Designed miniproteins, single chains, continued (3). Designs and how they scored, part 5

Each design is a single chain, and the fold is of that chain. pLDDT is the mean over its residues in the fold that is shown.

## One batch from the design tools (miniprotein)

Design m8140
Fold by ESMFold2-Fast:
Structure m8140 (fold): chain A 63 residues (1-63)
Amino acid sequence: DKELREQAIELAELAVRKLALELGADSYSIELVDETTVLGTAYKGDEVYEKEFSLDELMEQLK
């Protein structure tokens, strides 16, 4: 369902933003790796922190 998928992506974005703030990161990005997987990346100096989110699992949490 397109609406649930969009909400799941927004939830992933919020989680990445929270992670970046907690780490004191300089920047962050969010990318769709495929139709069901979002990759969040936080950058702190030379350190890179990656977290994968399953859109299917996030959509289940939003039901």
Scores: mean pLDDT 80

Design m8141
Fold by ESMFold2-Fast:
Structure m8141 (fold): chain A 92 residues (1-92)
Amino acid sequence: MKAKILEVKVEGNKVTVVAETPRPVRSASALATDGEDPLEGEVIGNGSGRVEGNRATATIEDVKPGEVYVTVVAIDEDGNAYVSEPAKVTVK
């Protein structure tokens, strides 16, 4: 099952991501990587998210300038993981 990134906002070195999940979740985090595959790319930032039902908002701070891939991982009360497709953003 997938989380869906609804919005990615870049403000300086701060990246805020909003994602929707198929079910209500208990926790969420966002990862910033230098490559499209979050399992093979270098993690250049992470942020814990706020969750409200099936919506997660996470902010990653101190992101280095360049092309960055953002992936959201959310966990429901049953321990199911919802991972988003990576979203490419440019940090200046």
Scores: mean pLDDT 79

Design m8142
Fold by ESMFold2-Fast:
Structure m8142 (fold): chain A 64 residues (1-64)
Amino acid sequence: SLVKKIEEWIKNVQLNIDKLQENIKKLKEDPSQQDKAKKLEVMLKNNQQILQDYQQRLQQEREK
């Protein structure tokens, strides 16, 4: 079902967000890695937006 597929997408995006947050935290401990940390922060923001979009779509599919 589409609902089950969206739930799987949400789970996968949440796991990616968790990994990105952990990696950003570690990179910020090293002053030489600040540019890499900034790139991952952009990727984190993009994944957070994708998560919100999937959650909104899941709500719409459940209301049908």
Scores: mean pLDDT 86

Design m8143
Fold by ESMFold2-Fast:
Structure m8143 (fold): chain A 99 residues (1-99)
Amino acid sequence: KPSPEIEKLVELTLRAEEALLAGDEEKVEEVREEIVEMVGNQREKFRERLEKEPLTLLNVEQILLELAREEGFIEIEGKKYTEEEFFEDFTLAVKKDLL
C-alpha cells in the first residue's frame, strides 16, 4: 500500500533507531549514509540537517517534509513526492511496519 521507496526509508530509519538505542555509533553512521543516498534532490541539505538531530523516524519525517515544502517536492529513489504525498505515504509505511 505505501510506496516501496518509502517502506525502505522507514525500515532503514527503524534500524538506525535500534542502533542509536544500542549506542552503536558506527551502525548509526552507516544507516544515515544509506538514508541520505535515497534522496535525489536536496541531498546535501538533508545530510546537513539530519547530522544535527538524532536519527529517528520523527526527525527524518520532519526534515524531509520541510525540504519538500521549501523546494515543492522531495525525490526518494527517483520518485517525486509533494509534502502532502510524502506525509501520507510515510505515515502508512510506519503504520504497516509497527502494526
Scores: mean pLDDT 84

Design m8144
Fold by ESMFold2-Fast:
Structure m8144 (fold): chain A 56 residues (1-56)
Amino acid sequence: MEEEVERLRARVRALLEQMRATPYSPDLGAQLRAEIERLRELGVEYVDLSDLPLPP
């Protein structure tokens, strides 16, 4: 689980960085939400999301 959590976090950060470069990308937003949902299902609370403008 620890390895999986780290990989998911790395992917989330990569997606967030990509979304900062391309603000109009609903596909990236959906991917980000799916990864965050997986982290939550694993019992991990992802913090600092409110610092970033998430797409609808």
Scores: mean pLDDT 65

Design m8145
Fold by ESMFold2-Fast:
Structure m8145 (fold): chain A 83 residues (1-83)
Amino acid sequence: AELETMLKSPSPNVRYVAVQSLKGLALYGTPEQQQQALELLEKALKDPDEDVREAAKKTLEVIAQEGSPDVAAKAKAILEKAA
């Protein structure tokens, strides 16, 4: 997917924009897009750039609070594993 390619960009600014786009897919996308967004956000938590990692964490926290019950539960599990 395009967002997966953006997360592999050498530019931290491009990866940061990808994280923001993944939030929309996790909240409003199809079930397949929601699952892919969660997987990519989990990878972004391990990004070499601190701002990208913080953006991914905050995005997952919003998804855990505002997402559908299934998506929110998966976001919470990712955050617990990363703690």
Scores: mean pLDDT 84

Design m8146
Fold by ESMFold2-Fast:
Structure m8146 (fold): chain A 59 residues (1-59)
Amino acid sequence: MSAVEILETLLAAGQGAAFLAEEIQGILDGKGSPEARQAVLDAFGEERLRALLAELQAR
């Protein structure tokens, strides 16, 4: 979905890495729009989002 494409685009650009990490953490914490959060969870899954967050925060 659109949210997933935006997330992938930000990650590929590199410029949004810190912002992207904050957004992923918010999704995992149950914050923000329920619809957008569910779309991202459905596309990536919780485990993959946790792995991506860990990788982004380790840099």
Scores: mean pLDDT 67

Design m8147
Fold by ESMFold2-Fast:
Structure m8147 (fold): chain A 70 residues (1-70)
Amino acid sequence: SLEDLMEEMLAALRERLLKLKAEGWSDEEIREYADLLIDRAIEKLKNLLTEEQKEAFRARAEAVVDAVLA
């Protein structure tokens, strides 16, 4: 389903950011790269999501970033 796809994308984002953190990336570098990845994910989903759903997905992705950097 679309929700399953979004959950898989968020899980992949989390794993990638955790690896970058382990490799010594700064919080600033991780946030900048995460923003790029989130924008790319939303672009990939653009024909499947409403504008409100895109905003909700971005909020969920930002929460993943915050959790990784906590």
Scores: mean pLDDT 88

Design m8148
Fold by ESMFold2-Fast:
Structure m8148 (fold): chain A 92 residues (1-92)
Amino acid sequence: SAEEARRRVTELLDRYFDAVTAGDREAAEQAIEDLGKTLREAGVPEQDVENVTASLRTLGDMYFRGELDPETLRVALRTVRRFAERAIARAA
């Protein structure tokens, strides 16, 4: 299920990006919640889950305030994805 968790992380980060860029705060928060659940079910420690979810909330808030463009958000999300994938690999 580590492979399934990695696929789900990618899907949820794509959903988060679409929600944030569409201005849908509720859909963005739902994607963050679903991502946190996916990481917990994969055995990722709570501190690493908190780091991922807090980063996504911060990035979303910055984007909604006009402080980030979509290209910068995409770059930041690649960093978040790599962190999540490494955390899943360590938990396996």
Scores: mean pLDDT 90

Design m8149
Fold by ESMFold2-Fast:
Structure m8149 (fold): chain A 60 residues (1-60)
Amino acid sequence: PPTEEIVERARESGYRAGLAQGSEEQARAAGKAAEDGVRAGKTSNEADRLGTRGLLEAGA
């Protein structure tokens, strides 16, 4: 279903952003946060934004 595709996309985006921080632990956390956002009924754009912004604020 569409939600599964959205979850996969959000997880991939978050994981990739986390890897840029140089830590798999950060990558897993970012991916899970994006996935949880989608499961909570967020749009894919909002989930991606939350994952990316949170990671930038935490690690940049």
Scores: mean pLDDT 63

Design m8150
Fold by ESMFold2-Fast:
Structure m8150 (fold): chain A 73 residues (1-73)
Amino acid sequence: SKLRERARRMADALERHADVSLQQGLIDEEEAKTLREVAEALRTGKLPKSERARRLLRSIAQSRGVSVEEVLA
């Protein structure tokens, strides 16, 4: 579906952002881990394990005007 294609593209963008930002010293390992957990959730359709990643996912859903379930679908 278009929603799953968008979720995968978003996951790829978040993973790339985490890798580049960590390499450039713009974020720490914990921030990179949080971004990667959200990317994994977007790829698998499963909720992130950490509260920090769940909070970030809720923020992303809110910014797009959709529910967390819709972002993960």
Scores: mean pLDDT 82

Design m8151
Fold by ESMFold2-Fast:
Structure m8151 (fold): chain A 108 residues (1-108)
Amino acid sequence: KLLEELRRALEEGDREKAARLLLELLESGLYSVAEILEALGSDVKPTTDLLPALVPLLTALKRHDLVAKILPDLEAIRRRMLELGLDETEEGRRALRLVEELIEAARR
């Protein structure tokens, strides 16, 4: 549901609604990087189907192989959010902070 609502908000050019839905989606921890990239209309092919919320756990378990796979996808999400101008909204800036925290964790 949230993924479809996000896609629709972006198609309608409603950045505030898109940013709010993306923040809710990221906070839920229920969606993979591949699903998020697809919902954002990214042209970047995802390298993995891992959940962003797993990054701290994978880092703690020293699963550097999986962290190396998810990091480019997290960076692609960040780039796409900036391309869409979601950082122009308050909710979008909060969502960007969440993604940046995950990228920082993945860089160890």
Scores: mean pLDDT 86

Design m8152
Fold by ESMFold2-Fast:
Structure m8152 (fold): chain A 81 residues (1-81)
Amino acid sequence: MEPSLEELKEEIRELAKTLSPETQAAVEEGIEAADAGDLERAERHFKRALALAQREHPDDTALIARLAELIGRLLRRLEEE
């Protein structure tokens, strides 16, 4: 089953709840930019969120990989429009 854009955003938000408030804010800014169609701004905020997650949980490669996968899927689908 292929997740919808809304399902991808929700899963990203849910995963971000396990992270710092700073990382959560970066994720929300990325989603807001994506919703506005500003892919460059969305990518910048999502890259910041990933960098923050890596700094806070450097040994949690599975969490970082999952967050990166979800963000990549969201951005790829937005680029296809």
Scores: mean pLDDT 81

Design m8153
Fold by ESMFold2-Fast:
Structure m8153 (fold): chain A 86 residues (1-86)
Amino acid sequence: RERLREEVIRLLLETVRSILRAAGVPEEEIEAYLERLREFLETMSDEELYQFMKALLESAEENKDLLSPEDLAKIKEAYRLAEQVA
């Protein structure tokens, strides 16, 4: 179960990195943001992480025209794994 949680966080961080890079955010700012996001996500319970991923998926579906198919697929996979841990 701890392994599934780590995979959710990893997929989320990879997706956010991809989105920020595509938006033209400088690499130094991306890495600083992802480090803070990782720390924040690690403080969440399994249920809180699931609710966060649910909200993120809803936002991603609303903004699907701004996301690559690969980034959307990563969000959906992370949500699926988070649901299994909750």
Scores: mean pLDDT 78

Design m8154
Fold by ESMFold2-Fast:
Structure m8154 (fold): chain A 80 residues (1-80)
Amino acid sequence: SEEIEKVKKRAEKEIAMVRDFGDLELASLRKQLEKARAAGDEETVARYEEQIASVRKGVERDINDIKTRAEKEIEELKKK
């Protein structure tokens, strides 16, 4: 079904955007983490490691939400 392919393509684009935004945020945080490591600031290192973990978790959650929404839309289209 062309409609199913459109849902898949939209989900793929949304996932790509989520990953791109996440990658930009992670790149910024990793740069700050390396500066903190070079300075021996263990407290700041721990904070950036926690922020990086939080961003990764958020990205995976957003991707899972997109996939779940697309799966529901595809199921509805298959029942028509």
Scores: mean pLDDT 89

Design m8155
Fold by ESMFold2-Fast:
Structure m8155 (fold): chain A 98 residues (1-98)
Amino acid sequence: VVELGREARRAVKEAIEALKNKDYDTAAKYFERGAELYRQLAEALRASGFRPEDVAMYERMAEGLKRAAEYAKQGKFDEALKIVEETLAEASRLAERA
C-alpha cells in the first residue's frame, strides 16, 4: 500500500513536469501509470476493509488522472493541467475532514 502510494505520487509529478515541457506523450504515459496505481491502491484498501468513502477518494483520483492522460494525448495541455489540479484539490479536501 505505502509503495503503491509513493510510486503513484512520483508518476503524477513526472507527468506534470512532462506536461509543462509540452511533452504530451510522456505526460499521458505517466498520468496513465498514476491512474493504474491509484486504482490498485483503492482495490487493496477495499480488500483490507477500509471505509467505502476512503476507497472512493483513490478511485476518483484514478479517474481524474485517466482523463488528464486523454487530454494530454490530444495536446490539450490547459485542460490536462486543470483536471489534475481539480483532482488533487478534491483529495486535499477529503484529507482535511475530521
Scores: mean pLDDT 79

Design m8156
Fold by ESMFold2-Fast:
Structure m8156 (fold): chain A 68 residues (1-68)
Amino acid sequence: LRERILEALLAAGVPRGVAEEVAEEVTKAYQAGMSAQQVSDLARYRLIQAGVSRELAERAAEAVRAVL
């Protein structure tokens, strides 16, 4: 699962360092019982916090949701 989320973030254009950190965090959140929508929202929030543009963060969060 972590690898699929990481690949989705990288394919969307997220820088590798940020993608690895976000993939780890959202994988743990999903395994802890958060819904796909909540995990997607968390990914978007974390990407924006890391300095990723809103447009890219929204696209990347959608890509994460598609692989859950």
Scores: mean pLDDT 83

Design m8157
Fold by ESMFold2-Fast:
Structure m8157 (fold): chain A 75 residues (1-75)
Amino acid sequence: VDLSPVAETALVYTMIKRNLYAGTTAAALKEYLPVADELLADVREVLESLGYPEEVIEAAVANLRAAFEALAGQP
């Protein structure tokens, strides 16, 4: 699933802040699938701290949630 630039930026910042980013976005999403809701909450906080409007934050969180759901359906 392709992430919007805002969703990708927020994910990368959140992963770096947690010292969890190692390699690819796809690997990061797969690793954190069991705690997706917690990661999505952190992503929201990152975007809020960067001053993004609520509609952009909601769109980015929805985009990342869809990416997690797509990964959850994989064998």
Scores: mean pLDDT 71

Design m8158
Fold by ESMFold2-Fast:
Structure m8158 (fold): chain A 100 residues (1-100)
Amino acid sequence: MKEFVVAAEPGKEAAALRVALKLVEEYPDAPLYLMSASGVMSGLVAGVLSVFANVHGVTPADLGIPEVQRTIEAAKAALEALGYETVLETPDAVVMVREV
């Protein structure tokens, strides 16, 4: 079963949410975790996530990633160590997938 992580550039969580909503449309039963590389998510993004059963707002710590990660590149490297592979990379977000 596919499991997705969308890691947002700090301050770009709303742009990352747009990518996450497309993944929900294409994979409605796949778990999807949305995080900011800074570990901080806006209240608006968190509120939108609460309406989707398969979508979870997470911190880097929830995924076993050290909270000192400040960039998409550092978050991507930590997720690769957890067995995730990059499927899409933009300046605002990286999308990663793992088979579980």
Scores: mean pLDDT 70

Design m8159
Fold by ESMFold2-Fast:
Structure m8159 (fold): chain A 74 residues (1-74)
Amino acid sequence: DAADAAYAAGLAAYAAGDYATAAEHFERSIRLMPPDHPRLGRAHFELGLAYLALGRLDEAARAFEAAIRVSRAR
């Protein structure tokens, strides 16, 4: 689906070293995921890694906190 396509595009951009494009794709993927989507926590984690690679430490921290919160919701 569109969320999975955006997530895959984010991973491809990250692997290519295009961290800004990776972050945009992961942000889009997260917007398309419902709150119970099994990949939501991973998407937040990958977004955190992209922000960390960009030196955007505050956004990275918030993304990692979101990943933990989603993973602990059950």
Scores: mean pLDDT 86

Design m8160
Fold by ESMFold2-Fast:
Structure m8160 (fold): chain A 63 residues (1-63)
Amino acid sequence: MEKLIEEAKKEMQKFVDERIERARAAGRDSLVRALEATKEDIVKGNFLEARRKAAEVLQEERK
């Protein structure tokens, strides 16, 4: 379990960092803020909340 959590954390941090850079380049400040909040939840181990926030970010992108 612990090893899977560390691997998932690493993958999610990389994913979020890439998304933050793209959002920043596009001038989407609200999206950057949402992604930074998602990253903080990942760091704290709140994966369920991180997943919910990521889903909300994806909904904003689909608008």
Scores: mean pLDDT 72

Design m8161
Fold by ESMFold2-Fast:
Structure m8161 (fold): chain A 82 residues (1-82)
Amino acid sequence: SSEIENLIRRMEELSLEAYRAAQAGDVARAEALLREMRRVYDELLARLREEGASQEFIDGLKRAVEGAEAAIREAIAAAKAA
């Protein structure tokens, strides 16, 4: 659905923006964007479950999001240490 496609795009955009904010040393913005990305992910996950997406697909998406969150958190930690 176009709505699911829009949520995926928004999540990817927020992830990239959060990483860039962390790289620029803007910890507060990076943390706010990370929270918004998580909110969009939770909405996407709910819609995927409602549309009967496979558990394999959902698990793959969860792993990808966890990887992105980990990378952003590492960048935030590095910014805080600088």
Scores: mean pLDDT 87

Design m8162
Fold by ESMFold2-Fast:
Structure m8162 (fold): chain A 78 residues (1-78)
Amino acid sequence: MTADQAVQIVNDLAGQVPTLGKDAVAQQVADKLGISKSTAKKAVDLALAAGEAGLAGDLERFRALAEELRKFIEKVLS
């Protein structure tokens, strides 16, 4: 799995937080990426923060958080 594929999985699953709850989403991310649930929660938090910035029209903050998520995922998959 590439970091780009992992980031896509995190972003797709983070979109389900309003329906499933953060804990269930973090578990699914952990299972799909083969990482700990606590690490998955951090990734979900970054994806949610990026999505929130994007909805607010803060493109600079969106890009910064998206880049932080990518770097975090690259580190945990290494």
Scores: mean pLDDT 84

Design m8163
Fold by ESMFold2-Fast:
Order: sequence, then structure tokens, then C-alpha cells
Structure m8163 (fold): chain A 55 residues (1-55)
Amino acid sequence: SERLELLKLLYKIVAGSSETVLEIIRKNNGPQSVADEVERGLRLAREELERLERE
């Protein structure tokens, strides 16, 4: 469905953006607590993307 395709695209964007944010935090020696939160969000986005790709 069109909705399914759009959701896949949105979660791909979210995952990619989260990866970039993690790289920025790491490069700038940012706080571990913030890195942990972003990594958790990335994990959830990847899980949801995989779920959608199975439909």
C-alpha cells in the first residue's frame, strides 16, 4: 500500500538521521546519556522498518 511505502521511507530517514547524530556526538565527545537515548531510538526505528518490510 502507499501508506506502507511512505512509512518505510520515513523510518529509513529517521534511522539515517539518528546514525548521523550518533557520529556527531561521538566526534565531539558528547554525553553518553544522550548517545544512549539516540541509539535506543535508532534501534526502535530499525525494528519498525524490518516489521514494515515483512508486510
Scores: mean pLDDT 83

Design m8164
Fold by ESMFold2-Fast:
Structure m8164 (fold): chain A 95 residues (1-95)
Amino acid sequence: MWEVRVEVSDWKTINGTKSFTVTVTLRSADGRVEVVIDATVTQKGDEWHVDVTMRLIRGDRVEVRHEHRTYPKDTSLEELIADLVARARELAAEA
């Protein structure tokens, strides 16, 4: 069984650009595996640009990955979160 936690920040405007952050934490029931996804979501034209930092933690081992993702502007927050959770589960399966 996996514990899933999702945290969403408020909107921030920096130099005319609106962004928010989504953090997804996935932890195994025995606490041996943890995946943390930190995503910065920025609106650019007709797209959401998402910069993703992923950490796979197993005991004293930490693997860090970075990805850039784009979504249509009409993508819901729920769809975005579901995609990030799916990615966290993929990383957890690599454990």
Scores: mean pLDDT 81

Design m8165
Fold by ESMFold2-Fast:
Structure m8165 (fold): chain A 75 residues (1-75)
Amino acid sequence: DKIFEEILKIGDKIIELENERLTVLKQATAKMKEYRETGDPELLAEAQALADRYGEINKEIDELKKKFDELVKKL
């Protein structure tokens, strides 16, 4: 069933992105803690890049979750 295969593929992709999102959040938080102690502008720039990536992952997860819900409702 093509619909079932697509659901499983999207589900796996959401799980991958959720794990990446957690990793990015941990890294961004660690960089901000280090920036607070050091004042190093490179750490702030790295934390900002990670925050941007976090936002991108959130958008992708939301789009995939909507598609997952729509496909599951067709079963």
Scores: mean pLDDT 89

Design m8166
Fold by ESMFold2-Fast:
Structure m8166 (fold): chain A 59 residues (1-59)
Amino acid sequence: SRAEAERAIDLIARNPEVLSGGEAGGVLELLGAGKEARARVQELGGEEITREQLLEALE
């Protein structure tokens, strides 16, 4: 759920507004995300992922 994703971000991210690729990976692991969700997050690209982009990719 969105609430679970938001809690995972708050637990992992040093800055809840912008995550590193490693922090985003930690969020995906904590949520037990499958390959499809991981692929959506990888489509965002770059070294930085915003909280909003990550939450949208996890929907």
Scores: mean pLDDT 78

Design m8167
Fold by ESMFold2-Fast:
Order: sequence, then C-alpha cells, then structure tokens
Structure m8167 (fold): chain A 91 residues (1-91)
Amino acid sequence: MTPEERERLREERLRRLEEEARTLPEALREFLENNDLSEEQREIVERIIEILEELRERLPALEPEERRRLLEEAIEELLRLQAEGYRIELA
C-alpha cells in the first residue's frame, strides 16, 4: 500500500465516522431498546453512543485540524471498545 493510498483510506475512515456521528446514535439507542443485551454488551454500546454524541456536538464548532484530531481520538477509542466487545463474546 502506498503512503498516498493509506492517507486516502484514513481520510475516508474519518469522513465515515463524521457521518455516523450524525445518524448512528439514534439507531444505536433504538437497537438497545429493541434487543436484550448482556449488561457488559449494553455498557459498550452506551459508551459508543456517548462518543458519537460528543462528536456530533463538538465537530460543527471546530477548525479542520481540530476536527481531524477529535475524529482520530474517537476511532482509537471505538477500536478499543470493539476489542473489549470481542473479548466479552468469547468469554
């Protein structure tokens, strides 16, 4: 993978997260309401919702460089939560 290709994929990921932050919190809250999840799984989904809601609230007021930084931090946290979710499913 070229450095240019890697950067394009990174930008695409950031753009997708920004779009998801606008729509996904409501969908995830509906998912929690309509599905009987374990306590641990519910906590993970609630944390994801909190991250996305924070992004939705903060992103419109930020400069492009600050928006990129916040999105990158959110991706790292979401990946951590995804790993925790897999660990719980395997336990």
Scores: mean pLDDT 77

Design m8168
Fold by ESMFold2-Fast:
Structure m8168 (fold): chain A 66 residues (1-66)
Amino acid sequence: SEKEAMREALVEVTKDKPLEYQERALQALDEATNREEALKRLSQILTPEEVERFRKLYDELVEKKK
């Protein structure tokens, strides 16, 4: 569920990028075991702006369940 929210946020952040870019980012997320590791791996692929947007969207998706 948490990983699904991270995946959904990542798809939204990368929706305007080439499919190959999105697939690479999704692969990095899939290899991560937690949010901190996911952010570290994604920061090597995504721009700093995209990483910040991902963090905000993920937090928003998690908050909607409360």
Scores: mean pLDDT 79

Design m8169
Fold by ESMFold2-Fast:
Structure m8169 (fold): chain A 100 residues (1-100)
Amino acid sequence: SVEELIAELLELAEEIPELKAEVESELRFVEEALREVEADPEDEEAQLRLRLAIMSLSGLKVVLERRAERADPEKKEVLRRMVRLLDELIELLRERLKAA
């Protein structure tokens, strides 16, 4: 589910080249932080990195929401879909962190 959400976000980012690098960077940070928590769920430093990754995604969501307000209809739909996927990803990551 997390992997599927990341893959869909990366595909949608191809349609918004100006934000692609930022989206790819943030999602890479999420994948790395999640792998560390999954490898050792009791590692407090890994848990902190995942918390920071969740905060970074929340910031990215705000950027995408603001861009959507000023975007043409085609890009607006893509940006709004990305925002919804980010909400789902953030919730799943928070659940994983609580389970750790």
Scores: mean pLDDT 86

Design m8170
Fold by ESMFold2-Fast:
Structure m8170 (fold): chain A 80 residues (1-80)
Amino acid sequence: KEAIEQALQQARDALKRGDLDAAEQHVLQAVDLLESTGNLEVQITAGMAMLAYGVYKSIGERRKGLEEALRLLEEGLKLL
């Protein structure tokens, strides 16, 4: 749980400084950690976060996609 919280915090800090590449890296780390929990509901939430990011990225809204992914991953963390 602590490792996921750290990854989410690093993603948030990267977004604050405008580093979208670093934010994406930390979001992907959080997704991998959540998928490793073995909890199906948490894994579904991580999948939804990746889908939301992909959709927003495809229309040129990368920052908004990372913000929405981060929001969903934070909701997934609450299930642990």
Scores: mean pLDDT 81

Design m8171
Fold by ESMFold2-Fast:
Structure m8171 (fold): chain A 63 residues (1-63)
Amino acid sequence: GREEAARAGRRLAEEGAGGRLAAAVTSGVKIHHGVEMSAEEVGEAAGASREDARLGIRDGRKL
């Protein structure tokens, strides 16, 4: 339904924006907890570091 579509879109956008950071966080947690990170947890970690990733990428281009 509408709610499902909205949630899917949000997850995709969040993962896209912070895919690199989200992947690194998920990888680290996998080693310790196994494999039970929902897109919500990944999105939260990506959201927190997404701004940092954006700035980091920009700053890296300064080279």
Scores: mean pLDDT 51

Design m8172
Fold by ESMFold2-Fast:
Structure m8172 (fold): chain A 94 residues (1-94)
Amino acid sequence: MESKFVKYPTRQVQGTVTATGELSEPMDVSQLIIRLEAGGEILAASVTDERKPVTVSAPGKASVQTVNAYGAAVDKQTGKLLPWALVQTFTLVP
């Protein structure tokens, strides 16, 4: 079963990037995970309980102009990590 996350519009950000992972549909999951990634590098990740939105923050780097936020959920019945979904893209501005 695929995890369904709220997709947020692309946002321009100065300095710190903050992303929120929240399910768009009811799902039988035990945990939500969110990850910030730039240029193939994981900047930060956070996990929380299935009923709470998960929030993660990371400082922007001068060499990086785009940060992607990816969300995943852990299936409650199987304990398996469901596929990662793109939640939001951030464009860094000075």
Scores: mean pLDDT 77

Design m8173
Fold by ESMFold2-Fast:
Structure m8173 (fold): chain A 71 residues (1-71)
Amino acid sequence: MKLSEEELTNEVSLSLLRMSLASGVANGLSPEEIREAFEKTLRLLEDQLSEEAKEEAREFAEEAIKRVEEE
């Protein structure tokens, strides 16, 4: 299997966003802190992400924040 440069960039960027969210949740950050950190990271990477990748990233963020808010 082979990833294009753009596909590889999207995958790396998504992995960084997922790791950031998971780390925030694991370290007990508030929903607001997780949201702020995520939005800052997403803004830095927005030009490197496809629209589909951005949508996927936002879905992961909403799920992570919802879990923290419920627990």
Scores: mean pLDDT 74

Design m8174
Fold by ESMFold2-Fast:
Structure m8174 (fold): chain A 80 residues (1-80)
Amino acid sequence: MKEELKEKAENLEKEYKTARGQAMRDVATLQAQADNAKVTDPELGEKLREQADVARQRANDRIEKLSKEYEELKKKYESL
């Protein structure tokens, strides 16, 4: 029981780190594209920046959900 909760917490932490890393890379890519486009096409730059903001918001929502699940598992582990 306690070992199963520990493994679940470790797996969830790995998912959290992977999701956060991937989200940061995706947002950074869109931001770089927006910055490059801004020089030649300001409208395209704004559109790509908006896409980066949407991606960041979605990533934050996913990361927050994983963080809450991790905290709940941690509380269950500590209660044992």
Scores: mean pLDDT 77

Design m8175
Fold by ESMFold2-Fast:
Structure m8175 (fold): chain A 72 residues (1-72)
Amino acid sequence: SGDELYEQGDYKKAAAEYEKVAEQLDAEGWVNLGDAYDKSGDPMSAIQAYTRAYRLGADREELLAKIAALQA
């Protein structure tokens, strides 16, 4: 699963597995996908995933901190 690949540090494969189930992801799932994109060196995809997480009810302050860290 995407979570198992993320735990193993295989962020690129984790992102790919999350993408396969994107329509089934809740707010936390979209945060995890954003984190996987960030860790794999894709900050633009990370921002898009965090934006989707926000729309699904993820914490705004947490997401803004994550996005700020990507642009720093």
Scores: mean pLDDT 83

